# Designed miniproteins, single chains, continued (4), part 14

Each design is a single chain, and the fold is of that chain. pLDDT is the mean over its residues in the fold that is shown.

## One batch from the design tools (miniprotein)

Design m12457
Fold by ESMFold2-Fast:
Structure m12457 (fold): chain A 62 residues (1-62)
Amino acid sequence: MEEHVELVAEQLRRVVETFGPDAVAAMLESLGVPDARGVAERIAAGDEEAIRQAARRITDHE
């Protein structure tokens, strides 16, 4: 699972760089992630804890 979390974390960094935090927030909301806007903003700021927490939730949902 740790390897999957790291892979998804890298994917999230790329998505926020390409589409911006607002697009990432909408995506996380559709996946049922609580406080999606706050999480997306922290991902955009490079908050490693927020990135890993979001990645872990996405991995568990898939």
Scores: mean pLDDT 75

Design m12458
Fold by ESMFold2-Fast:
Structure m12458 (fold): chain A 87 residues (1-87)
Amino acid sequence: MRVLRAAVEYAENHSEEEIEAEVARLAERAHAEADKLKPEDKRKAMARMLAELLGIPESELTRLSDAEIQAAIDAYNAELEAEEAAK
């Protein structure tokens, strides 16, 4: 997705602190967009965003079970909460 390419370009021009803040904002925006989708589509959309953000190949998504996709979403949410708690 274009978001990953924009994030890479942003990383080249910003400090680690600024990158972490931007990643948190992008994840929050992705969550807001996902909330508008049907539960099944929301899960797949979040998993796709996580795959692009974390560098996991798209081909692995077709191999993952719904439980594994949900676990990946939960792990990403926990990472965002940890970043928020650090403030």
Scores: mean pLDDT 61

Design m12459
Fold by ESMFold2-Fast:
Structure m12459 (fold): chain A 79 residues (1-79)
Amino acid sequence: MEPEEAAKQVEKALEEAGVRVLRRRINPDAGEIFIDAEAPSLEQLRRAAELILEKVPGVTRVELIPSGPTRATLRVEVA
């Protein structure tokens, strides 16, 4: 899947999971998407990361990098 299409599907899945997307950055040459996300808890962000890996075609890995008690950066890898 194209990284830009994957990014749109990831953002939709995050929003459906109750996660707010603050910023999105795409590195298409590396197949990487970086999303700065906010939710009521890090547990909810971890749950959303799991759902992205499960539900979004072409996503091969999701890494959660906590930046606070309610914020994290999601590093999403796409093939």
Scores: mean pLDDT 83

Design m12460
Fold by ESMFold2-Fast:
Structure m12460 (fold): chain A 63 residues (1-63)
Amino acid sequence: SEERIEKAKEEAREIAAKEGLDISKLSTHQMFRVAGEVVKRTGVSVSEALKAVSLLKEEERKK
């Protein structure tokens, strides 16, 4: 759902900030690591977490 994706995106921002990662420049391996942590924190599916991280990366790149 949209609400679950938005929550996952906010958690991804916190995880990236804690790890010193630039969301706009995440490698594929970093995206998977962040998504895994999002799943642990939020209980969203792996698919929802990966979608959230991918959307967030694209949004940050457009700024």
Scores: mean pLDDT 83

Design m12461
Fold by ESMFold2-Fast:
Structure m12461 (fold): chain A 106 residues (1-106)
Amino acid sequence: SGLKDQVDALIERLRPRLTEQQIQQIKENTKKFKKKLESMPEDKKIEYIKSKIPEILKQIEEIFAQIAENPDDPQAWYQAYQAYEYLKVLIDIDEKIKAKKEKEEK
């Protein structure tokens, strides 16, 4: 919950740096990503989330290092926003899987 709230706050903070067209494109990319992830078998989905969350966190760190060198790079801000939107999807699905398993084991 706390991590998801932090990601939501960061997304809102980044939003003004993007054009409406860029936001729409990221929204479409995010819907496609979510659909792909939801279509996976549960075991493969768990494995994917476990590997992908650390990968995206590292990618975000590298993107913000690039932004520190060139804060006017619109592509870097676009990539950061998209990475956070994907991270939000992964965290949401991970939390739902964990909640389901905890309920079934009690």
Scores: mean pLDDT 82

Design m12462
Fold by ESMFold2-Fast:
Structure m12462 (fold): chain A 84 residues (1-84)
Amino acid sequence: MIVLPPKEQWETVLEEFGKTVLGMSLEEFLSLPKEEQEKLIEETYERALKEFEESEDATPENRAQFEALYEQLKALVEEYLKLS
């Protein structure tokens, strides 16, 4: 089962994700249509997965952990949007 971080950390996690990975603020990301938000998350996942598979840490165990982190991120975005 996917475990989300504590609610008080959700905005911080999403802000860091936006700035570091998407190159935009949380406010800019949330202003996008839901379809575009989902597309950016998917494209970011595909890029990160390629970089991960080319790394020395690309073991089956680490891959499962990487996929779990992606699923946690998607769940966090969905739950945060419900609170907005």
Scores: mean pLDDT 67

Design m12463
Fold by ESMFold2-Fast:
Formats: structure tokens, sequence, C-alpha cells
Structure m12463 (fold): chain A 78 residues (1-78)
């Protein structure tokens, strides 16, 4: 559940990119994090923020809705 040191470094770079308004880089870093940990909430939130920053509100909403369903299925199985 806790991110690795490598994931923490990517999370810092991703947050810095979002703060700078570099949504393309933030999206790339979030996609890399999701390839390593597809359940990492911070990566989904950052990817949604980057998509919204680029004007793709529909993709951002769809991504968050998909994540909510994955989380609900996880708790139902536990």
Amino acid sequence: MLPSPEQLEKLKEMQAALEAGDYERARELAEELLKEDPELPQAYEALAAALKGQGDDEAAKALLDAYREVAAAFFAAA
C-alpha cells in the first residue's frame, strides 16, 4: 500500500509538473505510476487533474468513475 522510494520520487515530479501547469508531463508521470501500481489513488487523481487542465473534462470524469468502481469491488471482495 505504501509507495516505493522510486514511486515517491515520481509522485514529487508529478506534483511539481501540475503546479507548473505542465499537464503533459504530469500525465506521463501518472501513466508510468499506474503501470507500476494500477491501484495508486494519487496517480489517478493527478492524471484526472492533468486531463482537466488540458480541457478534457470527460476523460477526467471517466477515469475517476472507473477508479471508484475498482475501489468498490475491492471492498466488496474483502
Scores: mean pLDDT 73

Design m12464
Fold by ESMFold2-Fast:
Structure m12464 (fold): chain A 85 residues (1-85)
Amino acid sequence: MQKYLNASGVAELLMWEAQDIADKSKDPALAERARETAEEARNVSEKLIAVAEGKLSDEEGKKAIDQLAELRKRYEEIYSEYAKL
């Protein structure tokens, strides 16, 4: 339970950080990638909460954690590009 709730909090933070870049970036392509990342992070957060509440299986929770790791890597690339602007 707590593991999935902690991961949900990380996904929620990632959503806000990616959305901030989407709103502030003057590069339309970077803003679009950041917006897509924020939307996927929101979906992962909701899925992790559902797992913690017993509405989804542990297997789906593990897949959501793997997806979160991929989204974090994608965000690091987006942030690196944004920081050079």
Scores: mean pLDDT 85

Design m12465
Fold by ESMFold2-Fast:
Structure m12465 (fold): chain A 82 residues (1-82)
Amino acid sequence: APLVTISFSDGTTATIDSSTGDILEGPTLPDALKDMALDLGKAVKDNEDSASNSEGITKVDDTKFTTNITFDGLNATVTVTF
């Protein structure tokens, strides 16, 4: 299953299993961020060829996609890795 890494602008980082929503590393996250990680993992898997063309989603390589979010006034980079 793809791993979702969220890197906040304050230096906080969390890693989530996109198949379960479980936080593997980092602080406890709100359910909204876990749900986002599940949705992103599914969206990349279902639409890999179009994910890099979606607004805000950038294909880094064949195994890695990124998007930018804002949560609770913090900017964050979300990375999905297969």
Scores: mean pLDDT 70

Design m12466
Fold by ESMFold2-Fast:
Structure m12466 (fold): chain A 78 residues (1-78)
Amino acid sequence: MPSEEELLEKFRELTREYIKVTKELGEAMKNKAPQEEIDKLRKKGLEILKELEEIAKYIDPDKAEKIGEEVAEEFEKE
């Protein structure tokens, strides 16, 4: 069984990947990419959210929120 620290690290990685996929999806839609590419990105995003929700059950909600804010800040800073 992974430790809480391992789960928090995985939660951080998945949060970064989710933001990246969301940006890729936004660009694909803006550039009118083929529907197959858009659907693939949507499916990937949903799978990441599913795993994030599952991990969140085993970690402190306050710690999860802090990680979300830190990762969002990383993408907003320059």
Scores: mean pLDDT 81

Design m12467
Fold by ESMFold2-Fast:
Structure m12467 (fold): chain A 86 residues (1-86)
Amino acid sequence: EKLLVEASEIAHEAYELAKKRNLQKVADEIVKLWIRTQIYVSLKLYDEAEALLKALKGFLEYLKSNPDMTDEEAVKKLKELVEKYL
């Protein structure tokens, strides 16, 4: 469905960017959030799935704006965004 397509595109872009920057821990966390979004959609928890999509979108924007961010800082930011929206 539309939410999964958008979440897939955003998660893939964030994952590829994290891998190019050698941010392995946050790359793993992005994969976990993508899987979690799929599970929420399968359970019809659409509000939670949309919250994770908002977190992924905000994180991708932050990652693009902060090229010198460390893996630890990136993981912390992603978790903060998940807590903010979920």
Scores: mean pLDDT 87

Design m12468
Fold by ESMFold2-Fast:
Structure m12468 (fold): chain A 70 residues (1-70)
Amino acid sequence: SMELEELKERIKNAKHISELMQLAYEAIREKNEDGFELVARAIMKKYGYDSEKHIELLKSAMEKAVAAEG
């Protein structure tokens, strides 16, 4: 399981958006709600989006991706 402190460090060191997207996917796959929220907020802050609605859209997209993988 991914420790929240380790996840915070991985978020801080992410150079590309693809790395943050992968962390969001892993958090949803592991049913780590706190981890997903940390990554989603980092993504939204980076792009200057309205956090609440865009976090919900990202969560929905990632849940669909995990369900499709099997």
Scores: mean pLDDT 80

Design m12469
Fold by ESMFold2-Fast:
Structure m12469 (fold): chain A 85 residues (1-85)
Amino acid sequence: MEATKDRTAALYETLRNWPEMMKDPAFKAEVEKKYNEILQKLRETHDLSDSAIRGNANQILLLELARPYSKNKELVDKQIETLLG
C-alpha cells in the first residue's frame, strides 16, 4: 500500500505540473520524441493492435515523465520494462 501511495503521489505531481511543462515548446517536442520512440519499441516487440500499442505507449510515457518525482526510480524503471515486454 505505501509503495502504491508513493507512485500515486509522483503521478499527481507530474499531472499538476503538466500544464506549465507543456507551455515549453522544447519540452513538448521532447515528449513527442519519447512517445514515438516508445511506439517504435512496442511495435518491434509486440504483435498487438495499433490501439493497444498506443495505450501501452501512453502508460510508459506517463511513467517516464513521473520518474523524476518518484523516490523509487528503480521501481518505475521495472514497471516500464514490464510494459515494454
Scores: mean pLDDT 71

Design m12470
Fold by ESMFold2-Fast:
Structure m12470 (fold): chain A 90 residues (1-90)
Amino acid sequence: MREELAEKIRELAKEMASLMSDPENAKRVEEIGEELAELVEKGELTPVQATSAIMALLALVEEEEDEENREKASKLVVEIAKVMDEALEL
């Protein structure tokens, strides 16, 4: 289960990064996603880390200038949060 949840986080983060108009913001989304995936795989994800990551991802959503991409990215952040909640229940 942990490896499957980690891979899902990587896939969702990659999809979110593709919606970022700024390449630096896209890279930051992928970096946050990889950090979260590694913590999930190791069973080391904490609620504080999960909350901090969601806040960082939401800040990147707010920086997106394209409204449609911003709405889609916001939905992906919610999906990442759900996967992290599942990982924290393990």
Scores: mean pLDDT 86

Design m12471
Fold by ESMFold2-Fast:
Structure m12471 (fold): chain A 72 residues (1-72)
Amino acid sequence: MRERLVAALEEALTLSPEEMARLLAEVLAELRAAGAPEEEIAFVQGILDLVRAGDVETARMVMRARIAELRA
């Protein structure tokens, strides 16, 4: 799951806000279906909420920080 999450976040950073929201919603469904930790589910939901609210720059910053954390 972590590798999939990292790949999805990296892809999301290259997409339009609408495509980013679609990809994040897909990843959120995958995480829920896989029984991922609630922390990971809450993280993706939070970013999706930021994108839906139009705060795309904050969403991108949070995604970049998480990618760096997960790759460390």
Scores: mean pLDDT 83

Design m12472
Fold by ESMFold2-Fast:
Parts: C-alpha cells; structure tokens; sequence
Structure m12472 (fold): chain A 65 residues (1-65)
C-alpha cells in the first residue's frame, strides 16, 4: 500500500523502497517517523539485509501489505 499520511504507518511496519536508490526493491522495517518543517512524512527504515537505517520520504517507499 502507498503511504499517503503519517496515519498510514506505524513503528514495526514493513515498507519497500520504490524510488531509484541503492536500496530500491529492498524491504525494511520502520523504526521511527516524523513530519518535517514542510509537512512531509519522513521514515527511519531499518534494512536487515544491510544492517543500515536510512531516512526515506513517504513517497519513496510503500507499505508491504
């Protein structure tokens, strides 16, 4: 499912990167999120495949159903 607001996401949710990036197509786990000064939802996503936590905009990922 696409993330359209902060209400669509929770800590522990699985997301997949859909934007062109080094992590494109990888699934990660949401470890946190915040709304920036412009009202954009930003997610801290942990990728078990790499052991990294990376920040993504909500438009760059989709929730795995």
Amino acid sequence: MKITSAADIKIGDKVRVVAPSPHEGLEGVVKGFFVDDEGNVVLAVYFPETGETVLYGAEDVERVS
Scores: mean pLDDT 75

Design m12473
Fold by ESMFold2-Fast:
Structure m12473 (fold): chain A 71 residues (1-71)
Amino acid sequence: PQTVLTALTTLLSLSKSDETKAAVIEALGNLAEDNPELHEEVEKVLMGAAVKYADVPTVLAAIEKAGKKLK
């Protein structure tokens, strides 16, 4: 699980595609849903992404959708 989190976070930072970033964020939400012990760590990643990609609507929509899975 930690290895997958690291891989997804790395892909998010390296990707230049809004579509790929959104897909990675959705995958992070699914990872947290399946692994409650990663919930806090994923939430921090999503919060950081919301600040960093504040001007990217598709990424923000994915963050909101992923956030619903964390509650």
Scores: mean pLDDT 79

Design m12474
Fold by ESMFold2-Fast:
Structure m12474 (fold): chain A 66 residues (1-66)
Amino acid sequence: MEEEKKIFDKVLEAMEKGLAENPVEGARKYIKELIEKSNEYEKLMIEAFYTGDPRNYLKALELKKK
């Protein structure tokens, strides 16, 4: 749960910076950089928060549970 909040905060910061720089592509650029620096669990959580796709969130929870 604490890890989820930290990842969500990083996604929001990346989106804010990206949208200020380029409203079409900037957010994706910073999200991609965040994904490249992250572990497998964090990558799934970042994609879940950025896209709103619950499948990535469920996979991240399953990975952490195992």
Scores: mean pLDDT 72

Design m12475
Fold by ESMFold2-Fast:
Structure m12475 (fold): chain A 118 residues (1-118)
Amino acid sequence: VDLIKQGKYEEALKVLDERLKKDPNDIGARLLKAYVLAKLGKFEEAEKILRELLEEYPGNMEVALAVYLIFVIAGREKEGRELLEEILGPETVFLVESGLRDVKDPEALLLEIATLPF
């Protein structure tokens, strides 16, 4: 997490890849890897991970919120809305967007969600 906060995205990706090699189902590590890939401009790879997470955990609002935050931070809010609506439906998109109305630091919230015990 400190590497991401310092903008050391390539180093963060290496650490996350090592973590995921030991536990491929680590939701927090998968979210952080998608975020780091998005920051490195590898958004197609990031979107694949985010789509897989939404399909595996469709009832998990923390996952839905984190996925949407990654799209917003990447400047792809419309694409994030469309993906969430496709997989989870428009009512879930409304709840996610409503939860984000007063969020002043989307990266800080994303990092908090990614450190939750899923």
Scores: mean pLDDT 76

Design m12476
Fold by ESMFold2-Fast:
Structure m12476 (fold): chain A 85 residues (1-85)
Amino acid sequence: SLLEQIRQQLLEQASLLTRVGHRLSISISLVKSLAEELTRDRVEEYGRQQGLSPEETRQLTEEFIEEVLKKIEEEDKKIKEQLKK
């Protein structure tokens, strides 16, 4: 579905931003802030295109932001563990 495609794209983007953040010595807080903005914009656009209510769009946005932030933290841990080799 389109929604699942958006979800996968956002999670892939979160992983990429986390890797790039490590390479450029960008704080994890800044990576999270950027990813949150990108997620919010994408999900709100989906909500508008599908005719979701403001409440439904907000709930979906919050859910996707939570998943994206969790993905960033998981990727950050993996990168740190790989660097300990």
Scores: mean pLDDT 86

Design m12477
Fold by ESMFold2-Fast:
Structure m12477 (fold): chain A 80 residues (1-80)
Amino acid sequence: MLKERVLERLEELIERLEEARAKAKDPAVKEQLDRALRDAREARELLEKLESLSEEELRAIERAVRDAEAQLDAVAAADA
């Protein structure tokens, strides 16, 4: 069930990005979040569209999601 777990995590990431985008005041931060949202939504569409992905491909997407989550946490911290 790796694909289902990655898809669920992507959906959570998209929700967090939408929330962060709504709260962002800095235009540069908004642009970064909008770009991340487009990338995350595209990845979700690919996961839903493809019947099968290799475990390696799924793990690569999972790593990218984790990295995006870390970047989002850093952006939230920068609101100080």
Scores: mean pLDDT 75

Design m12478
Fold by ESMFold2-Fast:
Structure m12478 (fold): chain A 100 residues (1-100)
Amino acid sequence: SKDELLEKADRAAKALVSAALAAMERLDPATAAQVQAVIDAFVAEYKALVEAFEAGEISGEEFKERFSALALTTGARLAELTGDPRLADLARAQVEAVLA
């Protein structure tokens, strides 16, 4: 259902943001600022995607495709900035959970 998909996606988005925020506590200020910018961009794009899906502007399949691309790209960028490949692995696991 639409509500079930949104609940899965919200849980996945929160997991990725929480992991990124935790990683920021161990980073130098310049790198932490770059991670914050990536988080801010992810949250803004995710919110727009949710609003489009709730408004019926995109299908559930389009939502899944766009969310997957957004989460995987964000996870990869976070892994690159932090040097922690687990952030990319987490993004993949969360995408798989949303698609199940």
Scores: mean pLDDT 91

Design m12479
Fold by ESMFold2-Fast:
Structure m12479 (fold): chain A 76 residues (1-76)
Amino acid sequence: MSEKIARIIGLILDAIGYALEGPENKERAIQSLKEAADLAKEYGDKETLDIIYNVAKKFGLEEAVKYIEEKRKELE
């Protein structure tokens, strides 16, 4: 469990780092959040998906927000 969660956290931190570096890294931030969301959904971790969703919203990553909303619906 902890190793899987560590991988997801790493992807979230990468996405935040890319978003903070500037708009030229937006696609890398989006891709990292999509990968994190895919892993969270695979593990059935709705709480982690909610965290990833809020990160995407906070940084205005609209494509990631839309992608994560679809993943969240699949866990209900």
Scores: mean pLDDT 81

Design m12480
Fold by ESMFold2-Fast:
Structure m12480 (fold): chain A 55 residues (1-55)
Amino acid sequence: SLAERIREVQARLQALGRERLAHYRATGEVDPEVLAEIKATADELARLLAEADAA
Protein backbone atom coordinates (compact mmCIF):
# COMPACT_ATOMS: atom_id res chain seq x y z
CA SER A 1 0.00 0.00 0.00
CA LEU A 2 0.99 3.66 -0.27
CA ALA A 3 1.18 3.92 3.53
CA GLU A 4 3.58 0.97 3.67
CA ARG A 5 5.77 2.56 0.96
CA ILE A 6 5.85 5.79 2.99
CA ARG A 7 6.90 3.89 6.14
CA GLU A 8 9.62 2.04 4.20
CA VAL A 9 11.04 5.27 2.74
CA GLN A 10 10.91 6.96 6.18
CA ALA A 11 12.82 4.03 7.71
CA ARG A 12 15.43 4.21 4.93
CA LEU A 13 15.83 7.97 5.47
CA GLN A 14 16.37 7.40 9.21
CA ALA A 15 19.01 4.74 8.47
CA LEU A 16 20.83 7.10 6.08
CA GLY A 17 20.79 9.81 8.76
CA ARG A 18 22.44 7.42 11.23
CA GLU A 19 25.03 6.42 8.60
CA ARG A 20 25.85 10.10 7.96
CA LEU A 21 26.34 10.77 11.69
CA ALA A 22 28.47 7.64 12.18
CA HIS A 23 30.74 8.61 9.27
CA TYR A 24 31.08 12.18 10.57
CA ARG A 25 31.94 10.95 14.09
CA ALA A 26 34.57 8.57 12.70
CA THR A 27 36.21 10.88 10.12
CA GLY A 28 35.11 14.46 10.86
CA GLU A 29 33.89 14.63 7.25
CA VAL A 30 30.57 14.41 5.44
CA ASP A 31 30.18 11.62 2.87
CA PRO A 32 28.81 13.32 -0.29
CA GLU A 33 27.31 10.06 -1.60
CA VAL A 34 25.32 9.57 1.61
CA LEU A 35 24.15 13.21 1.40
CA ALA A 36 23.03 12.63 -2.20
CA GLU A 37 21.10 9.52 -1.13
CA ILE A 38 19.46 11.45 1.74
CA LYS A 39 18.38 14.18 -0.72
CA ALA A 40 17.00 11.65 -3.23
CA THR A 41 15.20 9.69 -0.48
CA ALA A 42 13.71 12.88 1.00
CA ASP A 43 12.45 13.88 -2.47
CA GLU A 44 10.91 10.40 -2.88
CA LEU A 45 9.17 10.76 0.50
CA ALA A 46 7.85 14.21 -0.47
CA ARG A 47 6.37 12.78 -3.69
CA LEU A 48 4.71 9.89 -1.83
CA LEU A 49 3.25 12.26 0.79
CA ALA A 50 1.87 14.51 -1.97
CA GLU A 51 0.33 11.42 -3.63
CA ALA A 52 -1.29 10.42 -0.32
CA ASP A 53 -2.68 13.95 0.19
CA ALA A 54 -4.15 13.93 -3.35
CA ALA A 55 -5.89 10.58 -2.83
Scores: mean pLDDT 85

Design m12481
Fold by ESMFold2-Fast:
Structure m12481 (fold): chain A 102 residues (1-102)
Amino acid sequence: SELRKLTTELAKKLYAIALDSLKENLSDEETAEKIRPVIEEAIKKLQSLGLTVDQIEDALSRAVLMAMIMLAAEGVPQEKLDRINDVLSRVVLEEVKKLRKK
């Protein structure tokens, strides 16, 4: 229940930032900088639930998938969807790697 709620809230935040970034024609690096603190805050909340790193990675990946579905429903063209998916997936991978180093 709480895990699903946090994942859904994260997906909505990622969707909003991605839409804003596309409207402002931001670079991939600029978009990643806006996404990173949102992912870091989500990780802290997921850790408070006692989840393993693998469970956190799965939850973050599900949030990205949900955000991508929402962007597609808004009519964002496939080329831009692919670009945003690459940015979101890269930030998730980088933040999860930090968790595995400690």
Scores: mean pLDDT 89

Design m12482
Fold by ESMFold2-Fast:
Structure m12482 (fold): chain A 83 residues (1-83)
Amino acid sequence: MKTKITLILNITSGGYKPETLELEIEISKTFTKEEIEKLVKELEKAGVNIKGVSFSPDEVYLEAEFKGEQEDKIGEILEKYIR
């Protein structure tokens, strides 16, 4: 099965206007609720503020807020779960 993933990433940086990145990915992988919960926990452990999560059989929606200095760490976590 293919799952559509929508990531809304709100980057807050000191002295800058907040930047929002929207990324839509279609992958040939089905996410379980457990995998999404693990992803959320890893992001929260990295200091990310989770604004919203929605899970359906066809789509995963994740909205997160973090500081620009955390971008590399967050990228590593996302790559681990999305690939």
Scores: mean pLDDT 69

Design m12483
Fold by ESMFold2-Fast:
Structure m12483 (fold): chain A 93 residues (1-93)
Amino acid sequence: MSIEEVMEEIIADVEALAAAETDPRVRAVLEALAAALRDYLAERDYDGAMLVLRHMRALARRQGWARLAALLDGAIARLEAAGVKPVTPAPMV
């Protein structure tokens, strides 16, 4: 599967989760994430997409948004499998 196909599936999964979400704050976050991912896909900025997904996963885990955290774990793993490098924080020395 191409990186573009993986991105399209991730966007579809996020949009489906947004459509099922009853909390308007969480739904707004999901809609914003889907829009950001569409922009990254249009620009072919897959490193930017990975960075946003990792930040959103950390937020979801901190907020206890278990379904979003699980979706983002899968999304990150699929992008890594498709050849997008994981964003590792460089140690500040």
Scores: mean pLDDT 80

Design m12484
Fold by ESMFold2-Fast:
Structure m12484 (fold): chain A 59 residues (1-59)
Amino acid sequence: KAEELAKRFGLTPEQAEAIVRAYEAGALTDEGSARALAKALNLPFEVVLEAVRYLKEQE
């Protein structure tokens, strides 16, 4: 999952793994959580939203 996410969205392995981990832990349930993660990973909010949508569609 993390490797596919990194390749699809141009993320580092660390950024992709952090997004996957947060998603699987249910920590990305609201816009505020997604914005906080984007800020922590130095990514645009839209990238985190697209990554979460992609992960949801893969399950």
Scores: mean pLDDT 79

Design m12485
Fold by ESMFold2-Fast:
Structure m12485 (fold): chain A 84 residues (1-84)
Amino acid sequence: HMSLEEGIRELVEEIFKTLDLDGDGTVTPEEMIAAFKRGRPDATEEEIERIKQTFAEWDKDGDGTVTLEEMVEVALERVRKGRA
């Protein structure tokens, strides 16, 4: 059995690889939106706004990009808080 931390890291790594289209080790909101629209070409404006809000939470440095480690940290914080 994986630890909770290892399971979350693995899930985030798979998501990050899908979003990091340039392979530069960072993700921009534009890359997240592009990846989402690739899977959902008919995505609504409300769904896109939720992605932007999620990105803002993951962008801990306020530099307009998110690293794999920042995504893992936010995901672990949310799981530890019980999603309430």
Scores: mean pLDDT 69

Design m12486
Fold by ESMFold2-Fast:
Formats: structure tokens, sequence, C-alpha cells
Structure m12486 (fold): chain A 51 residues (1-51)
């Protein structure tokens, strides 16, 4: 859902270790309506860079 993708993007933005290009990629997926992919990318980014 869009809400889940937006929540995951907010978590990524709050995480100092996530590269800017990843944040931009998640926003682009949300803008394209790819909410499930955006949420998945956000979770993977948090696991890789901020966990």
Amino acid sequence: SRAAAEAELARVRAAPGVPEVVREGIQALIDAGEYDLAAELGREALARYAA
C-alpha cells in the first residue's frame, strides 16, 4: 500500500547510514505507484545500512 511505502521511506530518511541514491529510488517508486517495490526496497535498505 502507499501508506506502508511512505512509512518505510520515513524510516529510511531517519536512518543516517542509508545512501541518498537509495532514498531517491524509494521516492521514485512511490511516485510511479510501485508501492510494494518501494516498501521492499526500504526494508532491504534498513537491513543493509541501518540495522
Scores: mean pLDDT 80

Design m12487
Fold by ESMFold2-Fast:
Structure m12487 (fold): chain A 100 residues (1-100)
Amino acid sequence: MEKEELLKKAKELVEEYLDVSKLSPFEYGLALARALVKLGVPEEEAVELAVEELLKKGEPEAAELLRKYYEAMQKQKAGEEVDQKDIEALRKEALKIEAR
């Protein structure tokens, strides 16, 4: 399936379940990645597509935070110890970007 079609369907899915106007750029990127996974996109590719969309929207800081958050979550799934404080710190950084 075309990447553009998958992105369009993922955006429609996010808008169907969530009020996008109440989402931060980081939360929108995370929701978009999750929607892409639900549509059958591998998790790694879904995150990269969501990152690209945040960059296209002019949200480079949110895109970088999404990538770091995903890397931390993948390390945790692989049995590597990830400090929960690091994950919380990434979420707090996203909230600071939203406040600007």
Scores: mean pLDDT 73

Design m12488
Fold by ESMFold2-Fast:
Structure m12488 (fold): chain A 55 residues (1-55)
Amino acid sequence: AQPSLTEEQYLKAQEVLSELYSQPELSKEQAIQRLMKEANLSQEHAEQLVNALYD
Protein backbone atom coordinates (compact mmCIF):
# COMPACT_ATOMS: atom_id res chain seq x y z
CA ALA A 1 0.00 0.00 0.00
CA GLN A 2 1.18 3.52 -0.76
CA PRO A 3 2.00 5.40 2.47
CA SER A 4 0.17 8.67 3.12
CA LEU A 5 3.59 10.29 3.71
CA THR A 6 5.53 12.43 1.26
CA GLU A 7 8.92 11.13 0.08
CA GLU A 8 10.65 13.87 2.10
CA GLN A 9 8.75 12.92 5.28
CA TYR A 10 9.55 9.24 4.76
CA LEU A 11 13.28 9.89 4.27
CA LYS A 12 13.37 12.20 7.31
CA ALA A 13 11.60 9.54 9.38
CA GLN A 14 14.13 6.89 8.29
CA GLU A 15 17.05 9.15 9.26
CA VAL A 16 15.53 9.83 12.70
CA LEU A 17 14.80 6.12 13.23
CA SER A 18 18.39 5.22 12.31
CA GLU A 19 19.68 7.73 14.90
CA LEU A 20 17.26 6.39 17.52
CA TYR A 21 18.29 2.79 16.83
CA SER A 22 21.93 3.80 17.44
CA GLN A 23 20.93 5.36 20.80
CA PRO A 24 19.26 2.58 22.84
CA GLU A 25 18.92 4.89 25.87
CA LEU A 26 16.14 6.83 24.14
CA SER A 27 12.62 5.78 25.09
CA LYS A 28 9.87 4.93 22.60
CA GLU A 29 8.07 8.11 23.71
CA GLN A 30 11.11 10.24 22.85
CA ALA A 31 11.42 8.45 19.49
CA ILE A 32 7.77 9.21 18.70
CA GLN A 33 8.14 12.87 19.70
CA ARG A 34 11.26 13.32 17.54
CA LEU A 35 9.53 11.75 14.51
CA MET A 36 6.56 14.08 14.98
CA LYS A 37 8.78 17.17 15.30
CA GLU A 38 11.50 16.45 12.71
CA ALA A 39 9.57 14.48 10.06
CA ASN A 40 6.24 16.22 10.76
CA LEU A 41 4.42 12.91 11.25
CA SER A 42 1.15 12.30 13.05
CA GLN A 43 1.39 10.49 16.39
CA GLU A 44 -0.21 7.36 14.87
CA HIS A 45 2.30 7.20 12.00
CA ALA A 46 5.22 7.80 14.39
CA GLU A 47 3.96 5.02 16.70
CA GLN A 48 3.59 2.59 13.77
CA LEU A 49 7.17 3.22 12.60
CA VAL A 50 8.64 2.96 16.11
CA ASN A 51 6.68 -0.25 16.85
CA ALA A 52 7.78 -1.78 13.52
CA LEU A 53 11.41 -1.01 14.39
CA TYR A 54 11.20 -2.52 17.90
CA ASP A 55 9.00 -5.49 16.93
Scores: mean pLDDT 73

Design m12489
Fold by ESMFold2-Fast:
Structure m12489 (fold): chain A 58 residues (1-58)
Amino acid sequence: MKAYEELIKKILDINEIKAEITDSNIEDVKEGIPIIKERLKSTPVETELSKYLKKLLE
C-alpha cells in the first residue's frame, strides 16, 4: 500500500471528525478511538501515525 497516501487520508478523515466533536458526543468519540487505532495499525508507517494519533487524542 502507498504509506504516505494512506496516512494523509486518515489524518484528513480524523481531523474532519475532530471538528465535529462536542462535549455532548464525547462518549461516542471515546468508543470510536479503539476503531481508529485498529485502522491506523493497517498502515506501514507506524512511527508517523503514532505521532499524529497522540496529537489527536490529547
Scores: mean pLDDT 52

Design m12490
Fold by ESMFold2-Fast:
Structure m12490 (fold): chain A 83 residues (1-83)
Amino acid sequence: ANKALIASLSALAAEGDAVAYTALGALHTKLKNFANAITYLKKAIALNPSNAVAYANLANTYAALGNSANAASYAAKANAAAA
């Protein structure tokens, strides 16, 4: 019980950092700095591999870049992470 609570709190803290990186990625996508956007979104995923929002934003970033194959792949990962 105690160890599970600590693990959950650690995951929430990592998710907080992942949210910050996800927001930075979204901002850089709006600025059309797609390489920086991808870098921040991949950092978000590295901190929390179950972050569906980071995968969804990475899919959107690849779509904006014109890379439909990677956009579709990351959209599928976002759906899997959300389940």
Scores: mean pLDDT 75

Design m12491
Fold by ESMFold2-Fast:
Structure m12491 (fold): chain A 57 residues (1-57)
Amino acid sequence: MSKEEWAATSISILALYKGGVKLSKGEILSMSQRQVSEVTGLSVESISRARFIASNL
């Protein structure tokens, strides 16, 4: 999997268990950080950290 797909998978799991929102990896990959934050209820900071960590693996 690409680094972005790893970040999207982590965000998807967090969205489901913390935000109660089911998002696919494809949906997350097509969205901006703000859009993901607005639909999932996760902070932009948490989303940014997940993407940053995956991008540096």
Scores: mean pLDDT 71

Design m12492
Fold by ESMFold2-Fast:
Structure m12492 (fold): chain A 92 residues (1-92)
Amino acid sequence: ALDRQVELTMVIMELSVAIQLAKKGKLEEAIETLEKLKERVAKLPLPEEVKERILEKLEKAIEALKAGDVEKAIEYLEEARRLLSEAIEAIE
């Protein structure tokens, strides 16, 4: 449905913003963006297994950012973005 595609696309865009904030060294802003994104992902109309995998990647990214491990954080965020993109393709 169009509504589901729009919500998933918005989440992917916000995730891309968090990645850019992390790359610029704006770690606190990146963490705040990801915490809000976790709440949004939890409400997505996706299978629970898919949501749990995405939320786990977002949580690991937040912990990596808190540790100052930007490279690992970006890896986790890119994995989350791929899972979201696959979810969009599955509903087309």
Scores: mean pLDDT 83

